# Designed miniproteins, single chains, continued (3), part 28

Each design is a single chain, and the fold is of that chain. pLDDT is the mean over its residues in the fold that is shown.

## One batch from the design tools (miniprotein)

Design m8956
Fold by ESMFold2-Fast:
Structure m8956 (fold): chain A 76 residues (1-76)
Amino acid sequence: SLTDVTVTIAAPGAADGDYILEVTTKGSTVTATLLDANGNALGSTTVDAGVEVEDGTSAAGVTVTGGVATATLQLP
């Protein structure tokens, strides 16, 4: 079963609206990066899954409000 982990990424100066969250898994590390419409990184956070995860990258929509994005990551 996957465990849901809520992460918060600060993007000071970003306008409220819809952005892209890129989630990259490598080894035991999960990196969530907040991207603007041009693919520029605005902020990122990392989570240690405690176990080796399948290497990959996925993207999902996320909303920024007040310079903050909140997202749920699924970890093993």
Scores: mean pLDDT 79

Design m8957
Fold by ESMFold2-Fast:
Parts: structure tokens; C-alpha cells; sequence
Structure m8957 (fold): chain A 83 residues (1-83)
């Protein structure tokens, strides 16, 4: 359960980097839509797994998710920034 949630967090991080790379490369709309759909699917799986964890474990996973978001946010912002 915790290990599965951590695996999903790594998948979210990898997908975030792929989205940033696709945006930076000017990927076609179809590719961006595919990545968005994958992000929603992985996010739904993670949310369901977190809801099944004890409160203490939920807190740990949510803290890791927040840390990953903080790490990915500058990459995503840089990809869409005009300068």
C-alpha cells in the first residue's frame, strides 16, 4: 500500500517531467491531451490508494506529494513561461 503509493508518486513525477518536456518542445495538441489523460488516471489511482491508508500513512504520502509538486512546479512554469 505505502510502497504502491510511492510508486504512483514516482509515476506522477515522471509524467510531470514528460508534460514539461512536451510543452517545451511544442508538442502537438493530441500528445498534450494524451499526457493530460494519463495524469488524470494516475492521479485518480493515487487518490484511491491514499484513501485506503491509515491517517498517519496518508499524512506521509501527502507530504511527499507536496514535495514532488514543489519540485515539478518550477519545471512546468519554465516550460510555459514566455521569458
Amino acid sequence: LVAEAEELLERVKALGRRIADALAAGAPQEELERLEREALEVGAELKELISKLPPEEQKEILEKLAAMYAELRPLLEAAVAEG
Scores: mean pLDDT 74

Design m8958
Fold by ESMFold2-Fast:
Structure m8958 (fold): chain A 69 residues (1-69)
Amino acid sequence: SLPEVVGDTEFNEEELKLLKEAEELLQQLIDAPDELRQEALREIARLYIEKKPAEEVLKLVKELVEKAK
């Protein structure tokens, strides 16, 4: 799961909701090459390391899903 990739960061309920939405969007990449999914997860992990808002994470996931179509 996206929360497991990010680790034990303290998220509020709204942030967790956005992360779940991002995880559901990543499921749309299931038919995409594994390399694209790994690249998406790496970019998401980077945003969390930089303590970026969950909204910014969701925006990135949406952009990656659209590019993978």
Scores: mean pLDDT 63

Design m8959
Fold by ESMFold2-Fast:
Structure m8959 (fold): chain A 79 residues (1-79)
Amino acid sequence: MEEEYLKKLAEEVLKSLTEEERKELLAMIERGEYGLAFFFIVSKITKIIDEKGEKLTLEQVLRIASMVLERFEKELAEA
């Protein structure tokens, strides 16, 4: 049940990204700059959570960031 909610938030993060931000994130991953990509994703998650008035643990935020990163990695593999 918690996983379903975190997955929904990950989808909201993906939808909140502009085309430019999405391309930049993909470029970071393609260059092996996973640390920068992860930081970028975490920053976006934090902003969305704050705007929604949600309270999530650091572990939940990191889980969402992992889900988002996995989606971009899969997209690069399918491109």
Scores: mean pLDDT 79

Design m8960
Fold by ESMFold2-Fast:
Structure m8960 (fold): chain A 114 residues (1-114)
Amino acid sequence: SEWEVDFEGGAFPSEPARELRVTITAGDERSKAAAEVVRRAVAYAHELAREGTPEAARLATEVLGEGFLRAHEILEAPEEEVPAVKERALAEIDALHAEAVARLQARRAAEAAA
């Protein structure tokens, strides 16, 4: 099966209000695993970018970049290793998102206390 990713929009720090659209075509289990990782990273990047700050846009770009890096690792992994690589990739993306959310919450709390 063929794996294809198309980008429509910006994930750069200068465009936090723009919608990032990703279309993924996947047929085999490796491509499906890579697609799941990318979809999660894109969903988290959209959530972070909605805050509308340059810091949130930077964090959104970092999450998106990690998602694509991990998806590439899945596509290059031996077939028997794909489940383990996918599990690690999802855990790392979830951790990056949690750290980004905590950082943005801490900044808002500090601003509210000032």
Scores: mean pLDDT 76

Design m8961
Fold by ESMFold2-Fast:
Structure m8961 (fold): chain A 81 residues (1-81)
Amino acid sequence: DARLAEIRARLRELLADHPEVLARVEAALDQMETASDAERQALLTETSRWLSTVLDEDTVLRVDGLLLGAHLLLVEAARAA
């Protein structure tokens, strides 16, 4: 999915100075692709909470927006299947 690839590219750009954070966010995205809706919601909540401990508020909001975008794309793909 080109839109999901764009989200990953934007995350890499946004978190370029935080490679450990980027690695964990990318791992969360990989898990989201195979997760149930409930598992995905839990993963988003846990990831957002953790990000708030390691990043500034503005960066957390941008990452959360991108992760929510990825979640919505995966919901759309599942409904089209």
Scores: mean pLDDT 83

Design m8962
Fold by ESMFold2-Fast:
Structure m8962 (fold): chain A 64 residues (1-64)
Amino acid sequence: GLAAAQALILRLARERLADDPRRRAGYEAAAKSGDPVLVRAALHELAREFPEVREEAERAMAGL
């Protein structure tokens, strides 16, 4: 659901984008927006870049 998707984006931004503060800030803003469309788009982008999280991302997006 939305909360799980938001939490996953924030975790990935912290862990995977620590060396790119502008991209990290963008994903954190999308997660904090609470907009399911922006949250889904952001998480799809992260799952494409980090395919190892794809199944976790699909599960988090269930019900968005």
Scores: mean pLDDT 87

Design m8963
Fold by ESMFold2-Fast:
Structure m8963 (fold): chain A 91 residues (1-91)
Amino acid sequence: MKSVEELVEEMERLMEEIRRLYEELMADESLSEEEKQKAKELLLEAEIVEGMGLIALGVGQLINDDEFARKHLEKALEELKEIKEKLLELK
C-alpha cells in the first residue's frame, strides 16, 4: 500500500503529464475546435480532481487520519489516470 507522500508525488507527476498533453493538443493545428474544447474541459476536470485531493490531504492532516487522506488521494489518482487516457485518445 502506497504512503500518503508517495500518492502526492504520483499525483504531481500525473498532473505534469496531463498539462504537457494539453499543451501539445492546443499546439496541434490538425485538431478541430471541438477536440480542443474537449481538451480544455478535461484539463479543468483534472484541476478540480487535484484540488479535491489536496483538500482531503489537508483535512486528513488536521484530524490526524492518514487513511482518509490516502483513500481520497487514491480516488483522485484513478480519476486523473482516466482523464490522461481521454487526452491521449484526442492525440
Scores: mean pLDDT 85

Design m8964
Fold by ESMFold2-Fast:
Structure m8964 (fold): chain A 69 residues (1-69)
Amino acid sequence: MEALKEEIRELIENPGPESNEKLQEYVRQGHTELVKREMAKVLLRKVEENSEHATVEEVRALIEAELAA
């Protein structure tokens, strides 16, 4: 479980040509929430550095929904 989270996080932080395909495979296998949570955490971190991305509002909403659950 934790190893899977770490792998997904690494794929998001250090994306290569195969990273996106592997993340999509995890989503198809039912790990959608896990992938989104790790993406949301990484993107929230980027928001503090660069608040220019439009998608940051959606990421923030996802994180807040996760915290509320």
Scores: mean pLDDT 65

Design m8965
Fold by ESMFold2-Fast:
Structure m8965 (fold): chain A 92 residues (1-92)
Amino acid sequence: ALAALDAIVAIARAAVAPHAPPEAVEALGLGLRATGLAFLGRDEEAARLRAEAEARLPALDALSPETLAAIQAALEAARPELRPYVEALRAA
């Protein structure tokens, strides 16, 4: 389960890295990992990473609508690559 989550975070970060500043990529990666850990019942680890992601939230709020659209398009394009790992997490 954790290996699938690590793959999801790595693929998502790689997909958005060309379109967003490094701080925003880090915030997105932390938020995604926190969500996955909460799904796996690792509530304390999830809460800690969520707090770290919230501390970086201003970096996401500073993104232009065009940058947000590019991030969304990149994640949508990565969806087929992400699907096996998301299914593995749902099966856990």
Scores: mean pLDDT 80

Design m8966
Fold by ESMFold2-Fast:
Formats: structure tokens, sequence, C-alpha cells
Structure m8966 (fold): chain A 70 residues (1-70)
């Protein structure tokens, strides 16, 4: 489901930020999110709810990766 995929992506982006590296899992989730029609607004809403302190960093990472993989 789109909501479930957005949540998994946000969790993976948070983990990648904490590790200082984009993981292969995060890249795969970005591809799946693009195919499913997940938007940056969907990512922002989930990030704001789960990781409000890291919202801007998560959205910035998602935007950069989505632009690169389109």
Amino acid sequence: MKEELAEKLVDALKASLDAGEVTPETLQLIREAIEAGVTLEDVRKVAEKKYPEDRDAIVTAARALMERLR
C-alpha cells in the first residue's frame, strides 16, 4: 500500500542519515516509491509524524534520490 511504502521509505532514509550513507535498501525503496506514485508530500507527512527533528533532512534526501532515479 502507498502509505505503508512511504513509511518504510522514511524509516530507511532515517537509517541512511544516521549511518551517513545511502543503503541499497533505501535505493530500492525509492524505486518502488516512484513506481507506486509516492510523492515528496507523502514522504514529508510521514517524516513529520515519525521523525519531526529530521523531517527536512529526510525530505531533502528523498527529493535528491527521486530526481536521480527518474
Scores: mean pLDDT 82

Design m8967
Fold by ESMFold2-Fast:
Structure m8967 (fold): chain A 92 residues (1-92)
Amino acid sequence: MTKVKLVLLVEEDTPEERIKELLEKARKELEEKMGAEIVGVEILRGDEKERKVEAAKIREEAMAEGIVVFLVTEDEEETKSALEVLKERLEA
């Protein structure tokens, strides 16, 4: 079973309800459709450059433990493309 950590990249002013919606959608796709185990969730707010640096650190630390990091953004097409790539890797 593949262990996945969710990292949500959002703006400073993104509502909590929107964050919950994005996390719930990602959990259902990963757990129900791909059989992945969600082992952690991180929410990164604020500046795009700072979010990118922090996400890269989280990814490096998680990869050292054999955990796949899945980035969730407010861009639905970007998230959809990332899900397709992850599904292909889990099926291999």
Scores: mean pLDDT 76

Design m8968
Fold by ESMFold2-Fast:
Structure m8968 (fold): chain A 66 residues (1-66)
Amino acid sequence: LSEKEQKELKEYLKKQLTSLGFEPEVAEKMAEKAVKELKEAGLSYEEAKEVIDKFLKWAKEAIAKA
């Protein structure tokens, strides 16, 4: 993951988490940690985005059931 790709994924995830009701500061920390872990795992941009989208789907379903 390039630095530009990491910033794009972080902004995307932060925006989606905030839309799900997370506080902006919490969403930023979660997005930063997640992108760092995806980079350390050696994932491509496409693979990292698929992981994020799958997580967001699960998070939306979990919130709907709560």
Scores: mean pLDDT 81

Design m8969
Fold by ESMFold2-Fast:
Structure m8969 (fold): chain A 88 residues (1-88)
Amino acid sequence: SAAKREQVLQIVKDIQDRFQKTSDEAAKIPDQAERDKIGLETIKEIVKEVVGRLTELGLLPSEAEFRKLPVEEQFELILKRLREFLAS
């Protein structure tokens, strides 16, 4: 539906805006380990914020199965599901 597509586009925008903010903050930090830590924390925060929204939209497997994945794999699955939905 148009409403579902609009919700998915908003999720994509929210993810992009969060990464842009983190990228701007990381650009000021000379230490690579500290930049990597901020990147990982951003991924964790995005996953925590969007998982419920994607589950409600029927775009993720059961929350229990999804939560068994490492956080970076959870994030990649989120991006894959968003891309597949928008391509359909």
Scores: mean pLDDT 83

Design m8970
Fold by ESMFold2-Fast:
Structure m8970 (fold): chain A 82 residues (1-82)
Amino acid sequence: GKGISREEAAEILEELKKELPEEVSVEELQRRVYEKLLERGIDEVVARAAAHEVGRLAREISGSEIVTKEDLEKLIERLREE
């Protein structure tokens, strides 16, 4: 199957931004995205791929293994630009 849309990923990150602390590890962010996708009935393989891609983009934005709420906002904006 194909991956999730950038807008769908952005919507999940908006929900997570409300639930997450001020700082989260990239690993924890990937885990939370994966769990949200599974809760929405997304296939496990697709959910893993999408969570991995979110983690990759988060690392590019933060420049580290730690993601702040400001980094999440930048990631959401970047996803919505396409």
Scores: mean pLDDT 82

Design m8971
Fold by ESMFold2-Fast:
Order: C-alpha cells, then structure tokens, then sequence
Structure m8971 (fold): chain A 63 residues (1-63)
C-alpha cells in the first residue's frame, strides 16, 4: 500500500538523517513518504504521514 511504501521510505530517510535529530528525521521521512505516495499513484498525504512516523522511528533508533 501507499502507507507501507511511505513508512519504508521514511524509515530509511530518518536513519540517514539521525545525526540531525529526531525532528529532521521526521521531516525527511515525511518528504520521502510523500514522494513514494506520488510514485505509486496512491494517497500521497497518507504516505507522507506514514513516512513521517517512519522517519521519526528510524532516527530515534539510530540515536
């Protein structure tokens, strides 16, 4: 689903930006999720939301 792809993309982005903090991870995850949503033709807002959550989790796990 768009949400699943958004979360996966966001989690990766969050881990890559963990050195910039959890907020930066969440923001990068939101952007990555939105992009994944657009690419799948799904709901980009839902994908962005899932990406933000994934980004926050990814950054927090690496901090």
Amino acid sequence: SAAEKGYEAGYKAGRENADKGISAGALSGFVAGYQAGLETGGDPEMAAMAGGIGGMEGAREKL
Scores: mean pLDDT 81

Design m8972
Fold by ESMFold2-Fast:
Structure m8972 (fold): chain A 97 residues (1-97)
Amino acid sequence: MITETEVSDFLDDIETKNPATIITLKGHPMVIRMILHDLGFQGKDLNTILGRYDESTDKIVNTLKTSKNPLRDIFDIDQDGSKSNEQIKNEILQRHS
């Protein structure tokens, strides 16, 4: 079970590094699920990420804190590391468009 502090830190890190991606309330793991869904990640991808989050929350949070492109590192997007957070956000949003 993830802690309230870990959820808060995760959401704060995403909001701080990618403020244009989402605006959300800190809280329950369902909020993270909704965020990932809104970012274009559904089905198998979402289940894989949430599975890792439940089992390896510290690794995900640490990746977010150390990454220049946290969405890239969570979702293995832009493996070349050339894209900005805005470009990654736009690619994620295009999955919904």
Scores: mean pLDDT 49

Design m8973
Fold by ESMFold2-Fast:
Structure m8973 (fold): chain A 82 residues (1-82)
Amino acid sequence: VLTEDDLSKEVLEELEKLNKRFEELAEEGIARGRLEQIREAERLVITRTKELIQKYLAGEISEEEFKEELEKILEEAEKIIE
């Protein structure tokens, strides 16, 4: 079973950074009236992050690749909100 307890401290810290950066994007999007786009971006982030965690725990990707893919997910979210 894949759980938060299976993640390294470094990976958890990167997930926390992603969450905070997304919250900042969402706040700016709310100010611009982009509520639907924020919801779409949130679904993308949740879905892609879950897939990425599963790949990391399966040993299919490295911690470095995990961080790079998280950055790409955030870039996609930014494009949806704008």
Scores: mean pLDDT 77

Design m8974
Fold by ESMFold2-Fast:
Structure m8974 (fold): chain A 78 residues (1-78)
Amino acid sequence: SEELVERTRELLERALRSRGPWAAAVAVALHEAVEHLEQGDYAAAVRAIETALSFLPPDDPLVPPLRELLERVRAAAE
């Protein structure tokens, strides 16, 4: 879905603008999620987003929108 790709790119850009030590790892994982979504590999995209979430502090403002994205990608995988 083009909408899922666009949303993932928005969150990737937010991660790149972040100053936390996790920012580079999250950005790499979200870039991989974009590539998988463009290939139609929603299962691999889910794993990449879960990996991005694993690097984030639990209270980071990126956590809620990434969890929302994860559920949308999971729905598309079914």
Scores: mean pLDDT 86

Design m8975
Fold by ESMFold2-Fast:
Structure m8975 (fold): chain A 75 residues (1-75)
Amino acid sequence: SALDFVNKIFGTNLDREEVEKLAETLKGASREELEERLRALGHGMEEFYVELLRSMPDLEQQREMTAALIVHHSK
């Protein structure tokens, strides 16, 4: 899953329920809207985060990736 990938890459153990709850708020967002959301975080890792999003095979996993990266950024 996208969450497992984020946890592996960053050496984190993000809460699945927190990530899934945030991913639900992104339901209906396009890939382009998810990329804009990641770029809006504005801490110099935006390009890397967008590359991680683009590596996900489907829109559902792209939403989970976006949610996981937002949660990670908030820590």
Scores: mean pLDDT 83

Design m8976
Fold by ESMFold2-Fast:
Structure m8976 (fold): chain A 68 residues (1-68)
Amino acid sequence: SWTPEQKQHQLENLRTIAQQVSDYTGDQQLEQQLQQVVQQMEQAQTDEEFAAAVERFDGLVGEAYDRS
């Protein structure tokens, strides 16, 4: 299960990745979707909700690279 420290570290890493993807792609829709998922992680009340949000983030990034 996620510790509070692991959740914080993952959240910080994904915020950095979202910024990098924004800078690289210029895809405003993707940028908004990534930011929305980051907000869902911040609001997650359970480990399952947090993990699901991480999976959604990874899926969005993966789909973006597949389209490139």
Scores: mean pLDDT 79

Design m8977
Fold by ESMFold2-Fast:
Structure m8977 (fold): chain A 93 residues (1-93)
Amino acid sequence: SVKEEVEFYEKLLKEAREKIVKEKVPVEKALEEMLKKAEEKNYKSVAGLILAEMDPESIPEELMERLIEAAEKGDLEKAMEIFEEIYELHKKR
């Protein structure tokens, strides 16, 4: 469910923020922990979103253009599909 993945991402983001502020964890390490937790839950869309945040330059231009279009339309389901494609592309490398 898109809603379950979004809620999971929001919880993950809140936990990462607390670790950065309270424990002085580097942002890069916090993102790596978020990615690991998303992969453990098999939430591929969340994993792809985290990968895009970690290294936006690694995202193909065509996928980035589609993400922008989905965001402009408020199409959350389409955005989540594109993030899953980003994750699958990463796994093939």
Scores: mean pLDDT 82

Design m8978
Fold by ESMFold2-Fast:
Structure m8978 (fold): chain A 81 residues (1-81)
Amino acid sequence: DEAVKKVQEIVARIVEVMEKKGLVGNTKENTQEAINEVIKELKKKGEITDEEAKLLEEIAKNSVEDGEKVTELAQELLKLL
């Protein structure tokens, strides 16, 4: 339950950054930038582990290519929690 909530919170944070910057539905580069910004902030605060950061980085790389891959990576992150 806590793991599910944590994954949903991380995904919501990525979406929030994209919306604030107007990056949703924009170029691949802009979407990747927003996701990378969230990962960098979470890692700097020590709120995520190295394994979680690695999975979020994979989500950032695949966010604009295949929505199913993003979901699959989120499920893998959930398994680590």
Scores: mean pLDDT 58

Design m8979
Fold by ESMFold2-Fast:
Structure m8979 (fold): chain A 72 residues (1-72)
Amino acid sequence: MPSVEELIAELRARVEEILKTLSPEDAKIVQASFERTVAAVRAEKDPMRARLLLESFDALLDMLLWEVEREK
């Protein structure tokens, strides 16, 4: 069964790919936001809420990638 840690690792890999497309300044902001989300997920006692936090961040990455593609 995928653990919360496995889901974090998958999302981290996606974040690293997105960071390659951003400016260094924007990359720092996105990475800091991701690490705060990871800390919140690890502090969360409800596994369903932990998954929702990860899924919400993943959805925000989809929106960010869409806007980056449009600004080309």
Scores: mean pLDDT 78

Design m8980
Fold by ESMFold2-Fast:
Parts: structure tokens; sequence; C-alpha cells
Structure m8980 (fold): chain A 58 residues (1-58)
């Protein structure tokens, strides 16, 4: 199941509901994350803008 986040509130809710690991897709980029820290660092490093698509990695 995929979720779309339009702000950090939606992102936190999606992460809580899906649990790690997750795939984050934004601005034509995608990556797999095992932690909240890794995910937020990647957002910062790539200066990503909403919307974000979050999918549980199975």
Amino acid sequence: MSKVANDFYDLEKALKELGFPVILEANGLSNVFNSRKELYQWIADNKLTFPFKITKYE
C-alpha cells in the first residue's frame, strides 16, 4: 500500500502506519530507508519538495 504525503504531518503519519523499511519517492528520485533518521537526512541532502509517495518495502 502506498501513501501520499503533502506535508511533514502526513509523512510522520504514513511512516507510523507503514513501518520501516519504506520506499520514498519524490521529485523523480526514489530510495529505500530502514530508519526515520536516514529518510530525513536524504530529504535534506536532496532538498526534496512535497508531495512524497511512501510505500512499504516488502
Scores: mean pLDDT 86

Design m8981
Fold by ESMFold2-Fast:
Structure m8981 (fold): chain A 121 residues (1-121)
Amino acid sequence: SMEIQKIMGLIKDGVVSYLTAAALRSSPEARPYLEEMKAVAAQGLDEAEAAKTLAEAQAKIQQTNDDVLQIGGRGGLKVGPELVEVAMAVVKLMNHSMENPEEAPAIAAKAQALADAERAA
């Protein structure tokens, strides 16, 4: 159980760090929705509930006409379908790790490799 807690902590920390950076560089209008996505990713909610919450947050970001989606690339952070998909993937991995503890070390290794690749870029 301690190993699972460490793995979930690593996954949560990576996603929370990414979403926190996105929130800090987003407009004030987009920030509450990014915080909502961060909360969903951190808690490992049911996939259907997570999908609904993330879809609602994405729709609100689009409705505010927030150009966060266009500031991607060289100088900005991009919020859109890709970020929603990442948050959903994290929720799914966290739920899977809780249900299948024997697979948790492989999931942690993959998450660490992705974090290391991002730091190397």
Scores: mean pLDDT 52

Design m8982
Fold by ESMFold2-Fast:
Structure m8982 (fold): chain A 85 residues (1-85)
Amino acid sequence: MSRDELVELAIQTLKETLKKLRPDLSDEEINRLADNYIALTSNPDSPFGSPEVKEATQRLIGGLFDSEEEAKEAAEIVAKGIAKL
């Protein structure tokens, strides 16, 4: 699978996970997070399952939840989904 295909699948996984956990979020907010994620995953030397990508995913999702625990759980779900790609 090409890197571009992996990025697309990761973005789709992120969007679907966020829509399930936060159905009140607008598509614009979800798209903005996806754009930030693309910037973080643009480095070809960084695998999607790396600690750096995982931490970046946690930072992107952390602002969407009032509780730190919910934010961490959501980020872990997204990171695990991406790691399967």
Scores: mean pLDDT 64

Design m8983
Fold by ESMFold2-Fast:
Structure m8983 (fold): chain A 92 residues (1-92)
Amino acid sequence: SELQKLLEEMLKKVDELIKALENKDLDKAGELLAQIQDLHVQIEKLESNEERKDQLSKLLTQLSKAFANKDLEEALKYAKELKKLLEEMLKE
């Protein structure tokens, strides 16, 4: 489905984000986070499960806030939680 393709694309970007954060590549991490936010807007239009929409939105908000605050440990934590959520959504 179109939703599955967007979730797979976001998962790939989140994997790249995790690597960028681990490498302290803030420019690449910021670029990837912007791309993830663009994918989120598209996913919200297609996802019908309100609980999954809320979980995704909350994790992305926490991730964005941590990154903006330069809390890379917390940003990495939320990026890994986002990865787990995306993997669960793809199994549905």
Scores: mean pLDDT 89

Design m8984
Fold by ESMFold2-Fast:
Structure m8984 (fold): chain A 94 residues (1-94)
Amino acid sequence: SSAALEAVRRAGEREKALYDRGLELAKERYPEKVEEIAELARKAGLDPEKAAEYREQMQRLADELGKEDPIMGLGADGAGNRAYAEARRERDAA
């Protein structure tokens, strides 16, 4: 059904908009925490031995933002997970 495919597409667009908005809010209000999350995510992706420790620290920072504004926490967590995945791809390509 074209209606079902359209509903899935619209849900994906709404999800992306929430992540983008949350990240913008986090960058405006807590730029230092956003930078720390990105650094921890990159370290986790590049160091598999310490990945769990760095991801736990990253999650704690995202959770702190989420306690103040759930959309900010969502955006910061999404950005961190993306940075982690990118760092892992970089490591695997080396």
Scores: mean pLDDT 84

Design m8985
Fold by ESMFold2-Fast:
Structure m8985 (fold): chain A 88 residues (1-88)
Amino acid sequence: MIKELEEKIKELEEKAKEPGASDEVRKELGEAYKKLGEEYWKEGKYEEALEAYEKAAEYLKDVDPKAALEADTNAGVAQLVLAVEKVT
């Protein structure tokens, strides 16, 4: 799953760099990053999950604010887990 998501994200990122990239491309990219964050979370890779969720929120904020808020919330949870691990 992760390698397939990484390849899809790479393709979508190239499309998102094009002038006039559609809302559909940004939404697909945000959804792909959200799924990548979920897969990293399942593997206990919270730092990678945090970065993926932050990118998901960035791409989704202007095209799907509700999904962006969900991704941002998941990023916040990952950040808290990392902070707790550091102090315990």
Scores: mean pLDDT 79

Design m8986
Fold by ESMFold2-Fast:
Structure m8986 (fold): chain A 96 residues (1-96)
Amino acid sequence: VEVSDEEVNKFIELAKKLNAEDVLKEMQRVGKLLNEKQPVAEPIRLGPLFNFFLQPEIQKAFPRLYNFVQGLMGIKPLRVEEEDYFVELLKKLGKK
């Protein structure tokens, strides 16, 4: 799965617009650890992550992230391609 720099920049702008900058910072921290192959001692807080990814703007612009959270909640089947997209986005954010 490939995540473009344009998609990363669009995601950052949506995080700012939707007041999800705290979630963005946690994602950047975890992404950096993943890039450095370090253990993630503090995972991303699921409540704020779910609140962000369930926004209509995320559903429209990043449907894989919306579906990923619904999979984690047990609402829809969790798909490997949606999890892979989330992980690649984290790695790209960890370089910003």
Scores: mean pLDDT 83

Design m8987
Fold by ESMFold2-Fast:
Structure m8987 (fold): chain A 68 residues (1-68)
Amino acid sequence: MEEVTLEDARELLEDIMESTGWSREEILRHFIPELSEEELRELAKSVEKAAEALREELLRVEKGEITF
């Protein structure tokens, strides 16, 4: 995968919400399970914050810093 943009992450977030019916909080919990409930709520408050967190996680996976 090439560099993930904020717009790409936002579109991915919206697509997952539409296809699964999951909330932003549920999506962040799935992709970033290291986050506490308080962190999840804070990041899920806005589409921009949730998308940015998702983008950073995807970049970390690409760098091999996190393995699934």
Scores: mean pLDDT 73

Design m8988
Fold by ESMFold2-Fast:
Structure m8988 (fold): chain A 73 residues (1-73)
Amino acid sequence: KAVELLNKGDDALDAGDYETAVRYYEEAIKAAKPGSLVRVRALEHLAIAYEKMGDTEKAEKYRKQAEEERRRL
């Protein structure tokens, strides 16, 4: 489930539909287990989507969260 949501987010990101990508990544984060690689990747990709939308504050927030969770892997 979480992997499927991440993949849907990636498809939306590739299509330039950043708002749809954000929604799928947020759902992937909710569905993923804390500390899982899928959750870390969803956070990293969410940061990319926000950066593409020009929301640098949210992009940095999620990038830092992904980095912190990746260190726990």
Scores: mean pLDDT 84

Design m8989
Fold by ESMFold2-Fast:
Structure m8989 (fold): chain A 99 residues (1-99)
Amino acid sequence: MEEILEDLETVVRDLAGIDPEAAEKFRKLVEEIKKAIENGDYDRAIELVNKFKELALEAIDRAVKEGKLTPEQAEAWKKTIERMANDIIEKLKELKEKS
């Protein structure tokens, strides 16, 4: 759980530099993910992580349009976010099977 939350919090911190309003929404989403995991609702946690991924990719695209990121920087961030989200989802699936 700690590693999952640390990864998500790192992305929120990075996004706060380019989109502070979106970062607030991401912080609330991380809190919901934490509650879902604490309640053993891994299906809900997976849904919320997928939503986090979608919103983060949208925020990066917006930052490119606003001139805050280059297309190359955006591509690198998107790959990092997709990899992180997929890793978290696999960990949550494993926790569900062990529960």
Scores: mean pLDDT 81

Design m8990
Fold by ESMFold2-Fast:
Structure m8990 (fold): chain A 85 residues (1-85)
Amino acid sequence: RAEELARKGLELVEAAKKNYQMIFVDKKPLPALEALSGLLMGLQDLAPEEAIQKLFDEGIELMREALRLAPPEKRPEIEKLLEEA
């Protein structure tokens, strides 16, 4: 369902934002990125910046796909989530 894709996309975007905050703002160590590889395969082999960017990009693409699949009455809600992402 479009709602499930939007939820999964939002989870990836929020995980990317949280890990960006922890690693680049709070200066937490690399082990924080190991948790991200559970959400998207292959992230552990990337530089921290690339891993977070890939996670964010995948999340945004899932939300855009959800928007494409959503019925008209649900599109404004998903669009708002994309704007807040």
Scores: mean pLDDT 69

